# Designs tried in a protein design run: designed miniproteins, single chains, continued (3). Part 66

Each design is a single chain, and the fold is of that chain. pLDDT is the mean over its residues in the fold that is shown.

## One batch from the design tools (miniprotein)

Design m10274
Fold by ESMFold2-Fast:
Structure m10274 (fold): chain A 81 residues (1-81)
Amino acid sequence: SEAARAEAMVALLEAAAELADPESAEVLRRAAAVVREAAASGDLEAAEAEGREVLEAAEAELSKMSEEQRREAIERARARL
């Protein structure tokens, strides 16, 4: 479902933020807020368009993470869901 997909994205972004440096963590948490707001509005696609810069910045930060950090973020997100 759309709600479950949004919850999974928020959990992953917040978990990744816990493992990132403070600057990267801020970007990831802003992206999580965008996704959460979109889910609450029921319009994830429109919110993605409006939050595109934040989401792109978050994707760039996630791409900088090591394989081990990404694995840990996924495990933490799964435990939260």
Scores: mean pLDDT 78

Design m10275
Fold by ESMFold2-Fast:
Structure m10275 (fold): chain A 75 residues (1-75)
Amino acid sequence: MKEAIKIIEKNFNEAVRLAAELLLQGLSDKEVIEKVAKYLTDILIKNGIDKDVAEKVAKEAAKEIVRLVKKLAGE
């Protein structure tokens, strides 16, 4: 888990940019969360994180990233 968080931190700016772009294109929150979670899960697995842990951490991170970006987009 701690290793997974460090990997997400390294890819945080890219995940935020992806979420912002998808939200600006008019995708639903659910669709954006799913796409960001898939992106992060793939990165975590490639970096040797267990699939079970990767999916869980990526889903939680994606939800928080989308929530953060929505606050910025709602300026």
Scores: mean pLDDT 82

Design m10276
Fold by ESMFold2-Fast:
Structure m10276 (fold): chain A 71 residues (1-71)
Amino acid sequence: ELSDQEEMELGMAFVQAYEEAVAAGASEAEAIAKATEAARKVLDQLRPGARFEVTATVRADGTIVLTVREL
């Protein structure tokens, strides 16, 4: 399981990459893909060698939920 600090770092990396991609004219799907990749890179730095499944869900109100599961 991730700590609150690790969850915060992943969430911030995701949101920043998403906003940067959207500002650069990326589609929502492209922005989500880039944001998910950014979160994955942070996770690889925090937990080297660990295996995780990372999924992003977009809610109707525009909120993006990042779910991380240890394999």
Scores: mean pLDDT 76

Design m10277
Fold by ESMFold2-Fast:
Structure m10277 (fold): chain A 62 residues (1-62)
Amino acid sequence: TDATNGGGAGEAAASGMPAAAASALGHRNYQTRDGADAGGRAGAEGGDYTVGKAAGLMGSLQ
């Protein structure tokens, strides 16, 4: 992705964060796979997470 349009990678990474937190909880219930996937999609939809935006900027700098 282009640095000026590199929101997708960072927003996907931010989605991974809440999905990872859900993963820790769902580790025993296996709902993590659905939660993690849903989290990734939420980030792809625009990702208004502060961490997602920061991660996107980090990715853009790379």
Scores: mean pLDDT 44

Design m10278
Fold by ESMFold2-Fast:
Structure m10278 (fold): chain A 79 residues (1-79)
Amino acid sequence: SASLKKEYEELKKELARAEIEYGSAAFFLAALDSIGKKAGGLDASAAERKKELEKKLEEKKAELEELKKKLDALEAELA
């Protein structure tokens, strides 16, 4: 139905946003890890930012898993 197709499209947009946010956080976390290795450690503010990014990654991972399950359910309904 048109309603299910709209829900599917909206869910795909939410998934894409969550994937971008996850990828962004992962990229910056990897960059901080690289900087820390080269500098012989992170300062207090960079270490705090690392903890913030690690928390964001866990939150976004959970969000992605939920969105993917919802998408799979809608794809099954549309098939």
Scores: mean pLDDT 85

Design m10279
Fold by ESMFold2-Fast:
Structure m10279 (fold): chain A 95 residues (1-95)
Amino acid sequence: SERDRALQLIDRIEQILDDFLDGKLTLDQVRQQMEQIKQEASTLPDPDLSQQIIDLANLVVTTAELYERGQYGMAGLIRDQLLKMIDELKRELEK
């Protein structure tokens, strides 16, 4: 289902963020994987759901770029907002 596809994409977004923060992925690897996720999200029939997942992927790239630049305060704020958005979207999809 579209819901199951969306949940799989969101789970991949969370895993990529976690792997980056654990030092398992480089910024370039995060960018590459997020570009693939955005392409897959763009095939979802619901344009609002597609855009929400694309926005999450873009926000992960922004968070990773801020960490790489040493802008930890801003990175933390964006990460907190990102995690809240992920939690809210997952809860909506699991209803």
Scores: mean pLDDT 89

Design m10280
Fold by ESMFold2-Fast:
Structure m10280 (fold): chain A 76 residues (1-76)
Amino acid sequence: MRERLEVETDLALAIMQASLAKKYGLDPEKIEKIQKLVDEAVEALRAGDYETARKKIDEAVKLFKELNEEEKRRLS
């Protein structure tokens, strides 16, 4: 129960971050990769594979951090 709830919460946050990045017009290629990882995490979660779901969420978060760093570089 706890592990599932944590994965679901982290997934919801990743979805929200990807949605905001898309709304702000950040790098569409990286956003597409993040969305693919989120979709893979959702499929893993549906299959009960919480370990794979966590890995995919972590990858999405990592790409989102890279996207934010690139945006900061473009502003200066």
Scores: mean pLDDT 75

Design m10281
Fold by ESMFold2-Fast:
Structure m10281 (fold): chain A 109 residues (1-109)
Amino acid sequence: LSPLQKAALATLEEALAAEKDPLVRAALRRLLEILRKTTDDEVIKAALEAAEKLLFDENEELKRAAVEAAELALKLGDPAAALALLKALNTGEGEERIKAVKAKIEELK
């Protein structure tokens, strides 16, 4: 594993161990699986940013959308699709962010 990938895995594994929210835990587990399967540095960076943003968000709908987006990224197995889904999770705030994620999920299904 690259130094970036090793650092990312360690960061998300520690976050998962400390996390109490079941939806955030579900999203983090899927992000960890993406990190274990990818060799794309942009996907690694996007997954780290998504995890950080989820740890500070209280919106249940966003947490559910994050789980669905990460699950779809794993199902598709395409780095470009994974990056698009993760970038949608990392863009905007509140309701617009949730709409963007859901739109990207529907686009890539």
Scores: mean pLDDT 82

Design m10282
Fold by ESMFold2-Fast:
Parts: C-alpha cells; structure tokens; sequence
Structure m10282 (fold): chain A 67 residues (1-67)
C-alpha cells in the first residue's frame, strides 16, 4: 500500500539522516520492475524535507493520517 511505502521511505530517510548522508528526500515515483525488465509506476511519494529524525517522524505521522 502507499502507507507502507511511505513508512519505508521515512525509515530510509531517518537512516540516511542519522548516517549524515542527507537532510532531504525529494519527491519520487515508485516503480515496480518485472522479471522481464518492464518498469511500471505503482505510486508516488511526496517529498520529505527534514533536518532531524523527530521531524521525519512528525511528517510521516501527518501524511499517514491523511491516507
């Protein structure tokens, strides 16, 4: 579901922020790649701009409440 993908995206953003790799995650298109290499768009995640793990958690909670 889009909610599960959003949670996974937020978890990745937190990990990247804690590792000092990124403060922002841009808006992205979610794609499924078949065994034949065919790419299918399955959804879209809004951009996440955050400077702390707490801010990422707040954004995730807000977006999940709207889904």
Amino acid sequence: SQAAILEATAAGAKAALEAGLAETIPAMTLERVSAAGEVTETGRIPGITAKSVAEIEALKAKLLAEL
Scores: mean pLDDT 64

Design m10283
Fold by ESMFold2-Fast:
Structure m10283 (fold): chain A 57 residues (1-57)
Amino acid sequence: SAMGKLVKLIGEGQRYVDEGDGEKMEEKLEEASKIPETRKSGEGARETFLKQLEQRK
């Protein structure tokens, strides 16, 4: 399902945030942005991940 793909991609993005790899996190969210039904959820996840990366420095 579209939601299942989004959840998997968000989980992978969170892993890259934990590793400090913002570039790979953005790649996972770019894949998620190709799912039209969940685009708003992907956008919110991106904003959250960017804030987490900023706070970890």
Scores: mean pLDDT 74

Design m10284
Fold by ESMFold2-Fast:
Structure m10284 (fold): chain A 91 residues (1-91)
Amino acid sequence: MTPEQKAFLEAIEYVRLGDFEKAIEIARKNKLFELAEGIEILVAGGDEEKAKELIKEALLKIGYSEEQAEKIATGLVQTIRLLLENDRFFK
Protein backbone atom coordinates (compact mmCIF):
# COMPACT_ATOMS: atom_id res chain seq x y z
CA MET A 1 0.00 0.00 0.00
CA THR A 2 1.40 3.42 -0.99
CA PRO A 3 1.63 6.38 1.44
CA GLU A 4 -1.06 8.12 -0.65
CA GLN A 5 -3.38 5.10 -0.33
CA LYS A 6 -2.79 5.04 3.45
CA ALA A 7 -3.63 8.76 3.66
CA PHE A 8 -6.82 8.20 1.64
CA LEU A 9 -7.92 5.36 3.97
CA GLU A 10 -7.12 7.51 7.05
CA ALA A 11 -9.30 10.33 5.65
CA ILE A 12 -12.13 7.83 4.99
CA GLU A 13 -11.95 6.58 8.60
CA TYR A 14 -12.57 10.16 9.81
CA VAL A 15 -15.46 10.44 7.33
CA ARG A 16 -16.95 7.27 8.87
CA LEU A 17 -16.61 8.89 12.32
CA GLY A 18 -18.48 11.99 11.02
CA ASP A 19 -15.38 14.16 11.49
CA PHE A 20 -15.43 15.77 8.04
CA GLU A 21 -13.17 18.68 9.09
CA LYS A 22 -10.39 16.23 10.10
CA ALA A 23 -10.92 14.13 6.95
CA ILE A 24 -10.51 17.25 4.75
CA GLU A 25 -7.41 18.30 6.77
CA ILE A 26 -5.74 14.89 6.28
CA ALA A 27 -6.60 14.88 2.57
CA ARG A 28 -5.12 18.39 2.05
CA LYS A 29 -1.94 17.64 4.07
CA ASN A 30 -1.34 14.59 1.86
CA LYS A 31 -2.10 16.57 -1.36
CA LEU A 32 -5.29 14.59 -2.03
CA PHE A 33 -6.95 17.82 -3.17
CA GLU A 34 -9.64 16.11 -5.28
CA LEU A 35 -10.71 14.04 -2.25
CA ALA A 36 -10.80 17.16 -0.05
CA GLU A 37 -12.88 19.07 -2.65
CA GLY A 38 -15.28 16.13 -3.10
CA ILE A 39 -15.92 15.90 0.66
CA GLU A 40 -16.40 19.70 0.90
CA ILE A 41 -18.95 19.64 -1.95
CA LEU A 42 -20.94 16.83 -0.29
CA VAL A 43 -20.87 18.48 3.17
CA ALA A 44 -22.10 21.76 1.61
CA GLY A 45 -25.02 19.94 -0.07
CA GLY A 46 -23.58 20.62 -3.52
CA ASP A 47 -23.32 18.60 -6.73
CA GLU A 48 -23.13 14.94 -5.66
CA GLU A 49 -22.13 13.74 -9.16
CA LYS A 50 -19.23 16.24 -9.33
CA ALA A 51 -18.10 15.18 -5.83
CA LYS A 52 -18.19 11.49 -6.86
CA GLU A 53 -16.13 12.25 -10.01
CA LEU A 54 -13.51 14.10 -7.93
CA ILE A 55 -13.25 11.26 -5.38
CA LYS A 56 -12.95 8.71 -8.22
CA GLU A 57 -10.21 10.84 -9.85
CA ALA A 58 -8.30 10.94 -6.53
CA LEU A 59 -8.52 7.13 -6.27
CA LEU A 60 -7.29 6.62 -9.85
CA LYS A 61 -4.35 9.00 -9.25
CA ILE A 62 -3.21 7.01 -6.19
CA GLY A 63 -3.23 3.68 -8.05
CA TYR A 64 -6.69 2.13 -7.64
CA SER A 65 -8.30 0.44 -10.66
CA GLU A 66 -11.39 1.88 -12.41
CA GLU A 67 -13.58 -0.78 -10.75
CA GLN A 68 -12.12 -0.16 -7.27
CA ALA A 69 -12.36 3.63 -7.69
CA GLU A 70 -16.05 3.41 -8.74
CA LYS A 71 -16.95 1.17 -5.77
CA ILE A 72 -15.01 3.22 -3.19
CA ALA A 73 -16.25 6.59 -4.51
CA THR A 74 -19.88 5.37 -4.58
CA GLY A 75 -19.58 3.98 -1.03
CA LEU A 76 -17.97 7.15 0.31
CA VAL A 77 -20.65 9.42 -1.23
CA GLN A 78 -23.38 7.19 0.24
CA THR A 79 -21.67 7.18 3.69
CA ILE A 80 -21.37 10.99 3.77
CA ARG A 81 -25.03 11.39 2.71
CA LEU A 82 -26.23 8.96 5.42
CA LEU A 83 -24.16 10.72 8.11
CA LEU A 84 -25.52 14.14 7.09
CA GLU A 85 -29.13 12.82 6.93
CA ASN A 86 -28.73 11.41 10.49
CA ASP A 87 -27.63 14.85 11.86
CA ARG A 88 -24.28 13.38 12.96
CA PHE A 89 -22.28 16.13 11.28
CA PHE A 90 -20.35 18.25 13.80
CA LYS A 91 -16.88 19.74 14.23
Scores: mean pLDDT 82

Design m10285
Fold by ESMFold2-Fast:
Structure m10285 (fold): chain A 80 residues (1-80)
Amino acid sequence: MLPSFEEILAKLEEYIKKIKDPNISYEEFLEIVREADGLLRQAGERIRAGELSDEEIARLLEKVAELQKVIGEKVEEFKK
């Protein structure tokens, strides 16, 4: 079953926290990025189905922006 909007937000928050962990391995980071991509596709399905309010879409986009920022920062940390 597709996750609920609150489950999507909670899972995105979990991914952000895991990526912010300074001890995360590169392999764990790539796995989280793949899982997040899958979750964002499911969120897009809910938006297209008209299941989300404008406020919920705004909250989702803010969380996606935060996720993208921490992913970019972590990629820079892995560059050597």
Scores: mean pLDDT 81

Design m10286
Fold by ESMFold2-Fast:
Structure m10286 (fold): chain A 72 residues (1-72)
Amino acid sequence: MMMERIELETRVSLAQMKVTVYELAKDYEGALAALEELKRAYREYGEFTGDEELARRRLEEAERREREIREK
């Protein structure tokens, strides 16, 4: 499978949009599932680019957002 940078960036953007849409709809189960998809996209992007610090920061932000949603 070809995982070019643009395709990985697109997957991240789509996952981010899904999280936002589900949060706005107050579908917190959907938002949590979309966050798992987003975390996978961040890991794949980080592996592709080798930017471990950016990947860590993005995952930390996603995990913080996940905790906030779970508390609602």
Scores: mean pLDDT 80

Design m10287
Fold by ESMFold2-Fast:
Structure m10287 (fold): chain A 74 residues (1-74)
Amino acid sequence: DLLKKGLELKKEGMRLLLEGESLVALGRMMISIGKKSGDEEMIKKGEELVRKGEELRERGQKLLEEGERLIAEA
């Protein structure tokens, strides 16, 4: 039902947000190290991880909002 589905979406949204935050943090760290060492490939890899992390955060946020909407309608 709506309540059960909403809670499951919130759980999945939280998981994606956590994964996204981890990738953004790792990517930013790689960019910082790459800039200090002049490693252009490390900077590019870090930028890719930040991008992927941002996508996961966005998806997670949408699932959280959808889950909250379903719970409110239940």
Scores: mean pLDDT 89

Design m10288
Fold by ESMFold2-Fast:
Structure m10288 (fold): chain A 90 residues (1-90)
Amino acid sequence: SELEKALKYVEEAIRYAEEGDIEKARQYLNEAISYASKALQKEKDPERRRLLYEAIQHAQEAITYLANGDIEKAIEHAKKAKEYLEKALA
């Protein structure tokens, strides 16, 4: 599903960021946002919509921190995005 794909892409983005591959981390975060956004468009439950919205916001913040060279904060926000996606999947 779109939500499972979003989760997989965030997990890969975290791994690439930890390895110092900033361009791949950014690319995978953009893919995660794309799939999470598709999941959000189909979601009817207000609480799951909130969790998906928060996941997207944290993934976008991670991209911003990658662009600024703040890798530690980028990873922190990517992990928050992962947490919200996992809660939405439950």
Scores: mean pLDDT 91

Design m10289
Fold by ESMFold2-Fast:
Structure m10289 (fold): chain A 100 residues (1-100)
Amino acid sequence: MATITIEFEEPLEVTEITVTVTGASNPEAEVRAYGENGIVGSANLPAGVSTVTIKFEKPVKVYAVEVTITGDVGKVTVTVTLHSEKGNVTKTAEATVEPS
């Protein structure tokens, strides 16, 4: 298991979050998006799929995105894209997950 937290210095009013996990053939991941008062959205990445999207009915201020990766994975790269009316912000983080 590895947990990657990507924090945003200035919270964006976000309409959509896209999370992509690469470098593993069977990634399983839980994605949680945090606003001012806690979790504002979550999604699970099923085994064998590399991308998951969280959509909001209304723009929501997002301060952090946490990705918890499980499964038999080695070196992984997590890319988080926040989509807003003012443009997109992309951050990338790398982790090594040992087999359970």
Scores: mean pLDDT 77

Design m10290
Fold by ESMFold2-Fast:
Structure m10290 (fold): chain A 67 residues (1-67)
Amino acid sequence: MAEEKARELARRATRKSREGVEPSEEEAIALLGLGAQKALETLDLPADDQESLNEAIEKYKELLEKI
């Protein structure tokens, strides 16, 4: 259920961004974390870029523990 809530938060962030509205911190973390996870799975990236994406994923995992 937590991952489903995170996907809903990411959808809200995307929707708000399209309408020119700032997403909440949780919505932004969910969107960035899911995007970073997908990028690491599909792209062969340099270690420096992977570190930045892993930081986003870490914040995303902390969000999942809260919801």
Scores: mean pLDDT 76

Design m10291
Fold by ESMFold2-Fast:
Structure m10291 (fold): chain A 90 residues (1-90)
Amino acid sequence: SMSLRERADELYKKAKELFSKGTEDDLVEAGKLYLQASNLYDQSGDPKRSAEVAQEALDRLAESGLTSPEVGMMEVGLASQLVASKNKLK
């Protein structure tokens, strides 16, 4: 069985691959996988990696120029996870 960290690494790699495809549906799915990976890194005791993954996803979504309610919800989720992970580092 996979550890939380190994599952997070797998989801992160898949998110990066989907993001490279560049369709709106792929970018939305990538955002969801980035959020899941960030949450799993935090749960595995790696809030630094959680914050890095959430920040990368937010930067990538901002660069894409996509504006939809679903993208907005993913950005809120990623920003919330980023804040939670950064608070654990202080």
Scores: mean pLDDT 84

Design m10292
Fold by ESMFold2-Fast:
Structure m10292 (fold): chain A 82 residues (1-82)
Amino acid sequence: MSEEERRKLIEESIELITSRLSDEELRAMAEALREARPEFMKTLSDDLRIAYSAVSLVAHRRGLELTDEELLKLAREVVERL
């Protein structure tokens, strides 16, 4: 992943979290993640869960195959910028 792709992913994730237009889609992703990985999601703070869901959704839309570790790293950076 390039520096430019990383920046765009973070910016798009922040926009997704702050935009009311994406609330339903973001909520659906958060629900899917809780169903698939309940133990992991419970270890995250509320802000980090939202950021992780947003990053996962944006990565999926961009066709990016990212590891859980990469998604979590990006989610932490998103939280730092909120």
Scores: mean pLDDT 77

Design m10293
Fold by ESMFold2-Fast:
Structure m10293 (fold): chain A 87 residues (1-87)
Amino acid sequence: MTPEQAAAEVAAAGEAALAEAAPRASPEQLAAARAALDALVAALRAGDVPAAEAALGRLVATLASVDPAAAERFSRAAVAALRRLRA
């Protein structure tokens, strides 16, 4: 998997999770999740795995505080993309 493909898959999964969480989230939680998703996608495009893992942790923590089920689905998709990127 290329960094660009991993970034695209994670961006799509992240946008879906943000949309699902949005009705239950505060504007501050949405802003924090958006910033973490943008950082994660940028790190994946750059091939910076440690930065991507740090951003993933922040995004999952924010999503889990709003919608644990959406956080779990996103986390599984993102971890799968990271594993394919490292292979």
Scores: mean pLDDT 83

Design m10294
Fold by ESMFold2-Fast:
Structure m10294 (fold): chain A 104 residues (1-104)
Amino acid sequence: GQKIHLKVEITAGDRVIKIEGVMTTDEASAQIGRALSMFAEKILKAVLTTASETKELYDKTPEELAREIVELAVRDGEVKAKATGQRVDGSTVEIEIKAKAELV
């Protein structure tokens, strides 16, 4: 994939995961997907907002959500997402994601 400078902050409860660096879009999707998988096995709902659109996703994997986040961040420079994830035990968690991407 193409190279990007990525800045991501993922917040779930009292936990914050920060990802920053120059990487390919595939590496970005993999890193965000792994981080999201720490909080949830399944994404029940996510609302992704950019300057140009608001997109709703349902019944996605963490990896699928990560790919959508990278695609929108690369296209519009920034995306904000609010997601309801489901854990292995069936409980839910609210996840907030802020992602910025610049082509390099």
Scores: mean pLDDT 90

Design m10295
Fold by ESMFold2-Fast:
Structure m10295 (fold): chain A 106 residues (1-106)
Amino acid sequence: MSEIQVALVQGPDGRTVGAFIAYRGEEAKKKADEIEQALRAGGVPVLYRAETPEELAKAVKEFLEKHGIKVTRIEIKDGEIRVETENSDLPAGEGAGVASGVEKIE
């Protein structure tokens, strides 16, 4: 199964600072390249690419903490990333990742 997960990172001012992409499989890699190009064209830098949701979650947490944003919770469940911070209006989503999307390709 090919899978793509995208996490959008917002700063304390609510502006999108960058994106993280996780993907598995050759078809997912091509789609990840297309997503990266679209994000870059929209002025959103792709900060990290990962092969697993766990690696993506770690990269998101490390990036936010490096920029002075305290991560209070990060959870990966069923391919979704949920991130709570003290310095953002990221709502804790139930069933849907607030800072991420998941695409499954078979």
Scores: mean pLDDT 62

Design m10296
Fold by ESMFold2-Fast:
Structure m10296 (fold): chain A 90 residues (1-90)
Amino acid sequence: AEELKKKGEELVKKGEEMKKHLEEREKEELETGRGVEADEIDLELYELALKEIEKKKLPKTAETLAKLLKEIPEDLIKEGKKLIEEAEKL
């Protein structure tokens, strides 16, 4: 039970960090008008988005990728919360 709760908490934290990172990137791009170099979080988000495209057989378009980059952090938070709730029922 404790391991399941820990995994859920880690997923929530990761999703929240990714969401904040995306918000900071959007703000920086808006303020500077420059593209930002991809860092570790950007690369991890892209990797997760590409895996999701492959898994669900989605079209490999920039629009699909952009949508997934925003949805992935929210999905991680949702999945993490679900794991925490399931752990609490045990």
Scores: mean pLDDT 73

Design m10297
Fold by ESMFold2-Fast:
Structure m10297 (fold): chain A 95 residues (1-95)
Amino acid sequence: SMQEAVELIQEGQKALDRGDYKKAVELYEKAMEQAKDNDSLLARGKLNIGKAYFKMGKYKEAVSYFEEAIRLAEKAGDQELLEEAKRNLEEVKSK
């Protein structure tokens, strides 16, 4: 459900903030499973997984997730999320 997906994203953000990157990825993957037909929410999930991989120093994986987030945000017409994903992609490419 949409509500379940939003709650899972919030729990994932808490895991990310405390440095539990593996748990954050798991929670975001579950969120995307609950919101398969919502491109904006899928883009948010991909962006947040990319951030987790970036914090883990897994830059190639982070790039892949940020590029997927850009594609989904463009499809959704979510300009704010698109700009956030582009900024994160530029940051990881500087490493």
Scores: mean pLDDT 88

Design m10298
Fold by ESMFold2-Fast:
Structure m10298 (fold): chain A 91 residues (1-91)
Amino acid sequence: AEAARRVLELARRAYAEARARADALLAAGDEEGAEAAARAAVRRLAEEIAPLFPEGAALMLELLEAEGEEAEAVAERLAAVMLPALEAARA
């Protein structure tokens, strides 16, 4: 339960920071910078959760490098692994 709560806490913080940065860049017309900021946020989150949830962290990093059908497959695996952890944190 605690590891799941910590992962959710780190994810919420990372999302809020990434969203604020991406929104600022998009408002300035920097779409490439916004995309780079989002990718950097996912990478940082993966590094932060790796000690608590190594499987989820590994899939997040794979998703950043995957393209096409592989990206869809990795995203599906990540969702299957992360959803139980997120639900455990809410319970």
Scores: mean pLDDT 73

Design m10299
Fold by ESMFold2-Fast:
Structure m10299 (fold): chain A 98 residues (1-98)
Amino acid sequence: MIEEAIEHLRKAKEYLEKALEKAEGEAKEYIKKALEKVEEAIKAAEAGDLKKAIEYAREAALYLEKALRAAKDNEEVQELLKKAQEELDKALIALHEA
């Protein structure tokens, strides 16, 4: 269900953008990279390229994990990143079911 995957990727993007506004240092750099990969995943999914969408979404998940580790002392950023991770996981499930 590619439309469902795109909606979850867009929600992940919104949470990452909110986290980016509040993050500093190394966490901010990893959030920027995760956001770039989510945007590439959205473009690939919209083009019907499920393989590339999955690859970019997985890369986004890796940067998001690094951002969570870097933001350990910022509860607000961690909460936003955890919400982004939940939406990204839902997007990956929907992409695999498409």
Scores: mean pLDDT 88

Design m10300
Fold by ESMFold2-Fast:
Structure m10300 (fold): chain A 73 residues (1-73)
Amino acid sequence: SMKKIEELKKEIEEQLDKTMAEIRAAMLAGEPYVFEELGVTVTKDTSPKQREDIYRGIRELYKKKLEEKIKEL
């Protein structure tokens, strides 16, 4: 169902946005952010290149979660 796919896409996009907002809040507070599913930590001392790699990994994980949910339809 196209409607169910759109709902799943919105759900996963909301989860990704929440994760990114939590990372931004932690960075503003000067606190480490642990993303347990990938075993990665973002800190104020994480280089721009390392942050890009981590953020890409998080986006790819959420993309995979969406694909798995679509397969369950």
Scores: mean pLDDT 85

Design m10301
Fold by ESMFold2-Fast:
Structure m10301 (fold): chain A 65 residues (1-65)
Amino acid sequence: SPAEQAALYRQVAARAPGNGSVYAMAKALELEGRTEEADRALATAGENLTQKDVDYVEELLKELQ
């Protein structure tokens, strides 16, 4: 469910360093229907969010499910 996926992304946000944490939190907010808050979180990371940060978060998410 979206709620279960959001909870997993919140767990990842607590464990991921730097911009990975911001990305994971933004994904949780999106799944909760909080799109404006998700957009603001991503804007805070700016151009510093990399594909490596995203990949790390998605790998950690797979380990937690």
Scores: mean pLDDT 82

Design m10302
Fold by ESMFold2-Fast:
Structure m10302 (fold): chain A 83 residues (1-83)
Amino acid sequence: GSIEQKLNEIGKQIDQAYADGKAAIDNGDLAAAKKAIDELKKLGQEILELMKQDVSKKVGLRGIGLLLRIIGYIQDLESRISK
């Protein structure tokens, strides 16, 4: 698929990993919550690699938006785990 299609699929995976992480924290499953954070970090690396392959403004803006979402989700989950 196109890089844009790959970024859209990664976007769905980001939202799912965050949902899984929140559910894990609500259930006291710290191991599953940490696994969700690791998945978000991995998805961030995949976005950076796709942005290197396509230097267009469209891919750059989409990639940056998804990376900011990942950062916010990781910070939220880590804050809840540290409680």
Scores: mean pLDDT 87

Design m10303
Fold by ESMFold2-Fast:
Structure m10303 (fold): chain A 103 residues (1-103)
Amino acid sequence: SHMEQVRLTEEAKRRLDELAKRALEHIIEGPEFLGVAELVRWAMRGLLEDALAKITDPKLREELRAHGEELFAQLDEIIKLYEENPEVARKKARELIEQLDKR
C-alpha cells in the first residue's frame, strides 16, 4: 500500500540519520575511531539499497535516495576534512548532529 511505502521510507530515513549521528560521534572522539565511522558509512549504503529495493513508488524512491546521498556526501566531506583540519571537521560534525537531532 502507499501508506506502507511512506512508512518504510520514513523509517529508512530515520535509520540513516541515526547511523550518521553514530559515525559523526566516532569522528569527534578521535582519529582512532575513523575506521569505525567508515564501517558505519558502508552499513548506511547497505541499508539505503535494501530500503530502495522494497519501495516501488518512484517519488518515494527518489526522496529516499536523495536523503541518503546527501548524508553520504556530508559524512564523506567531514571524514576527508578531518585529515586536513580536525578542528573544522569536529565543528561541522557537531553542527550536523544538531541538525539531525531536530528531525
Scores: mean pLDDT 86

Design m10304
Fold by ESMFold2-Fast:
Structure m10304 (fold): chain A 75 residues (1-75)
Amino acid sequence: SPFHDAEQKFFSILRTLPEDRRRALGRAIGEAIQRARSVDELVESVTRVADQFGLSEEQKQVLVDYVRQRYLQQQ
């Protein structure tokens, strides 16, 4: 499924990070999801988080796809 594929790619990124950075990234994404009033706000917030964590453009797109899929499941 698109969600499963996006989630697996997202987890592959998390596995490259040390535990403290993984927890911080997860927390920042969780906060973005909780605060977003729309999927567009969520994408903008997650894009900023990816930039703050120094993720590549490719990794940033993986995060965006993952949060879009997750947001759709919660609606």
Scores: mean pLDDT 83

Design m10305
Fold by ESMFold2-Fast:
Structure m10305 (fold): chain A 108 residues (1-108)
Amino acid sequence: SKADFARDLEAIVSAAAQQIALLLEDQGDYQTEAYVRIHAHSAIAEIRRLVEAGKLSIAQAADGAILTLDSILDYVRDNTADPQVRAQAEAIVAEAKAQIRRLTEAYL
């Protein structure tokens, strides 16, 4: 169902954001951590609401989630100088995007 898709999509984005947030917390970068947590939560909550309202298709919701992850990664890259944190954030986002694509294919 669309509700099951929206729940599973939210779980993927939330897990990725949490992993990135913990990397930033370990570096003492609480400002970038707060941005990641707030932006991911707000964006995925909006996507879920629009899916439940019938205003977004499964494909559009997946695209929105991927754009949210890209936006988070761009913000991390712009605000962290640590190459290991950047590389780990890139890997987390790449895996989350792969999970979103597999999820989307399973529901289409």
Scores: mean pLDDT 91

Design m10306
Fold by ESMFold2-Fast:
Structure m10306 (fold): chain A 58 residues (1-58)
Amino acid sequence: SMLDEGKEALDKILEGAPDMSEAALRGFVDMWLEDNKASEEVKKEVLEYFDERYAERK
């Protein structure tokens, strides 16, 4: 599914670019969602997944 693909893409970005800033990573995720014409629901869930992963680093 697109949601699963979005989460996998996010995981790969985090693994492949650990030194990239949060702002840059968010920009990449947002661009991926727009390029893949993700639905509002998918965008919400992928961004919530991103925020959840980063919240754990506090």
Scores: mean pLDDT 75

Design m10307
Fold by ESMFold2-Fast:
Structure m10307 (fold): chain A 80 residues (1-80)
Amino acid sequence: KLKEFIDKAEKKLETASDEEAQQIYTRLLAAAMHYLPEEKRKKLFEVANKYLQKVFSGEMTVKEAAKEVIKEIKKIIDEL
């Protein structure tokens, strides 16, 4: 089920505006936090915060940050 959310998020992100990317990002994080075990959730939160800081500093767009977080979630799922 989490993989289905990730696949849909990644597909939507290809054509998303920055506003749409923000919505995709928040929904993706909510789904991941719901389905991942506690230890993996902590790791994901740390990575998400790192990319959020880069968006805040202007080093990345929300869309770029969302793509990186998707990559990290996929790695976490592959380790399960």
Scores: mean pLDDT 76

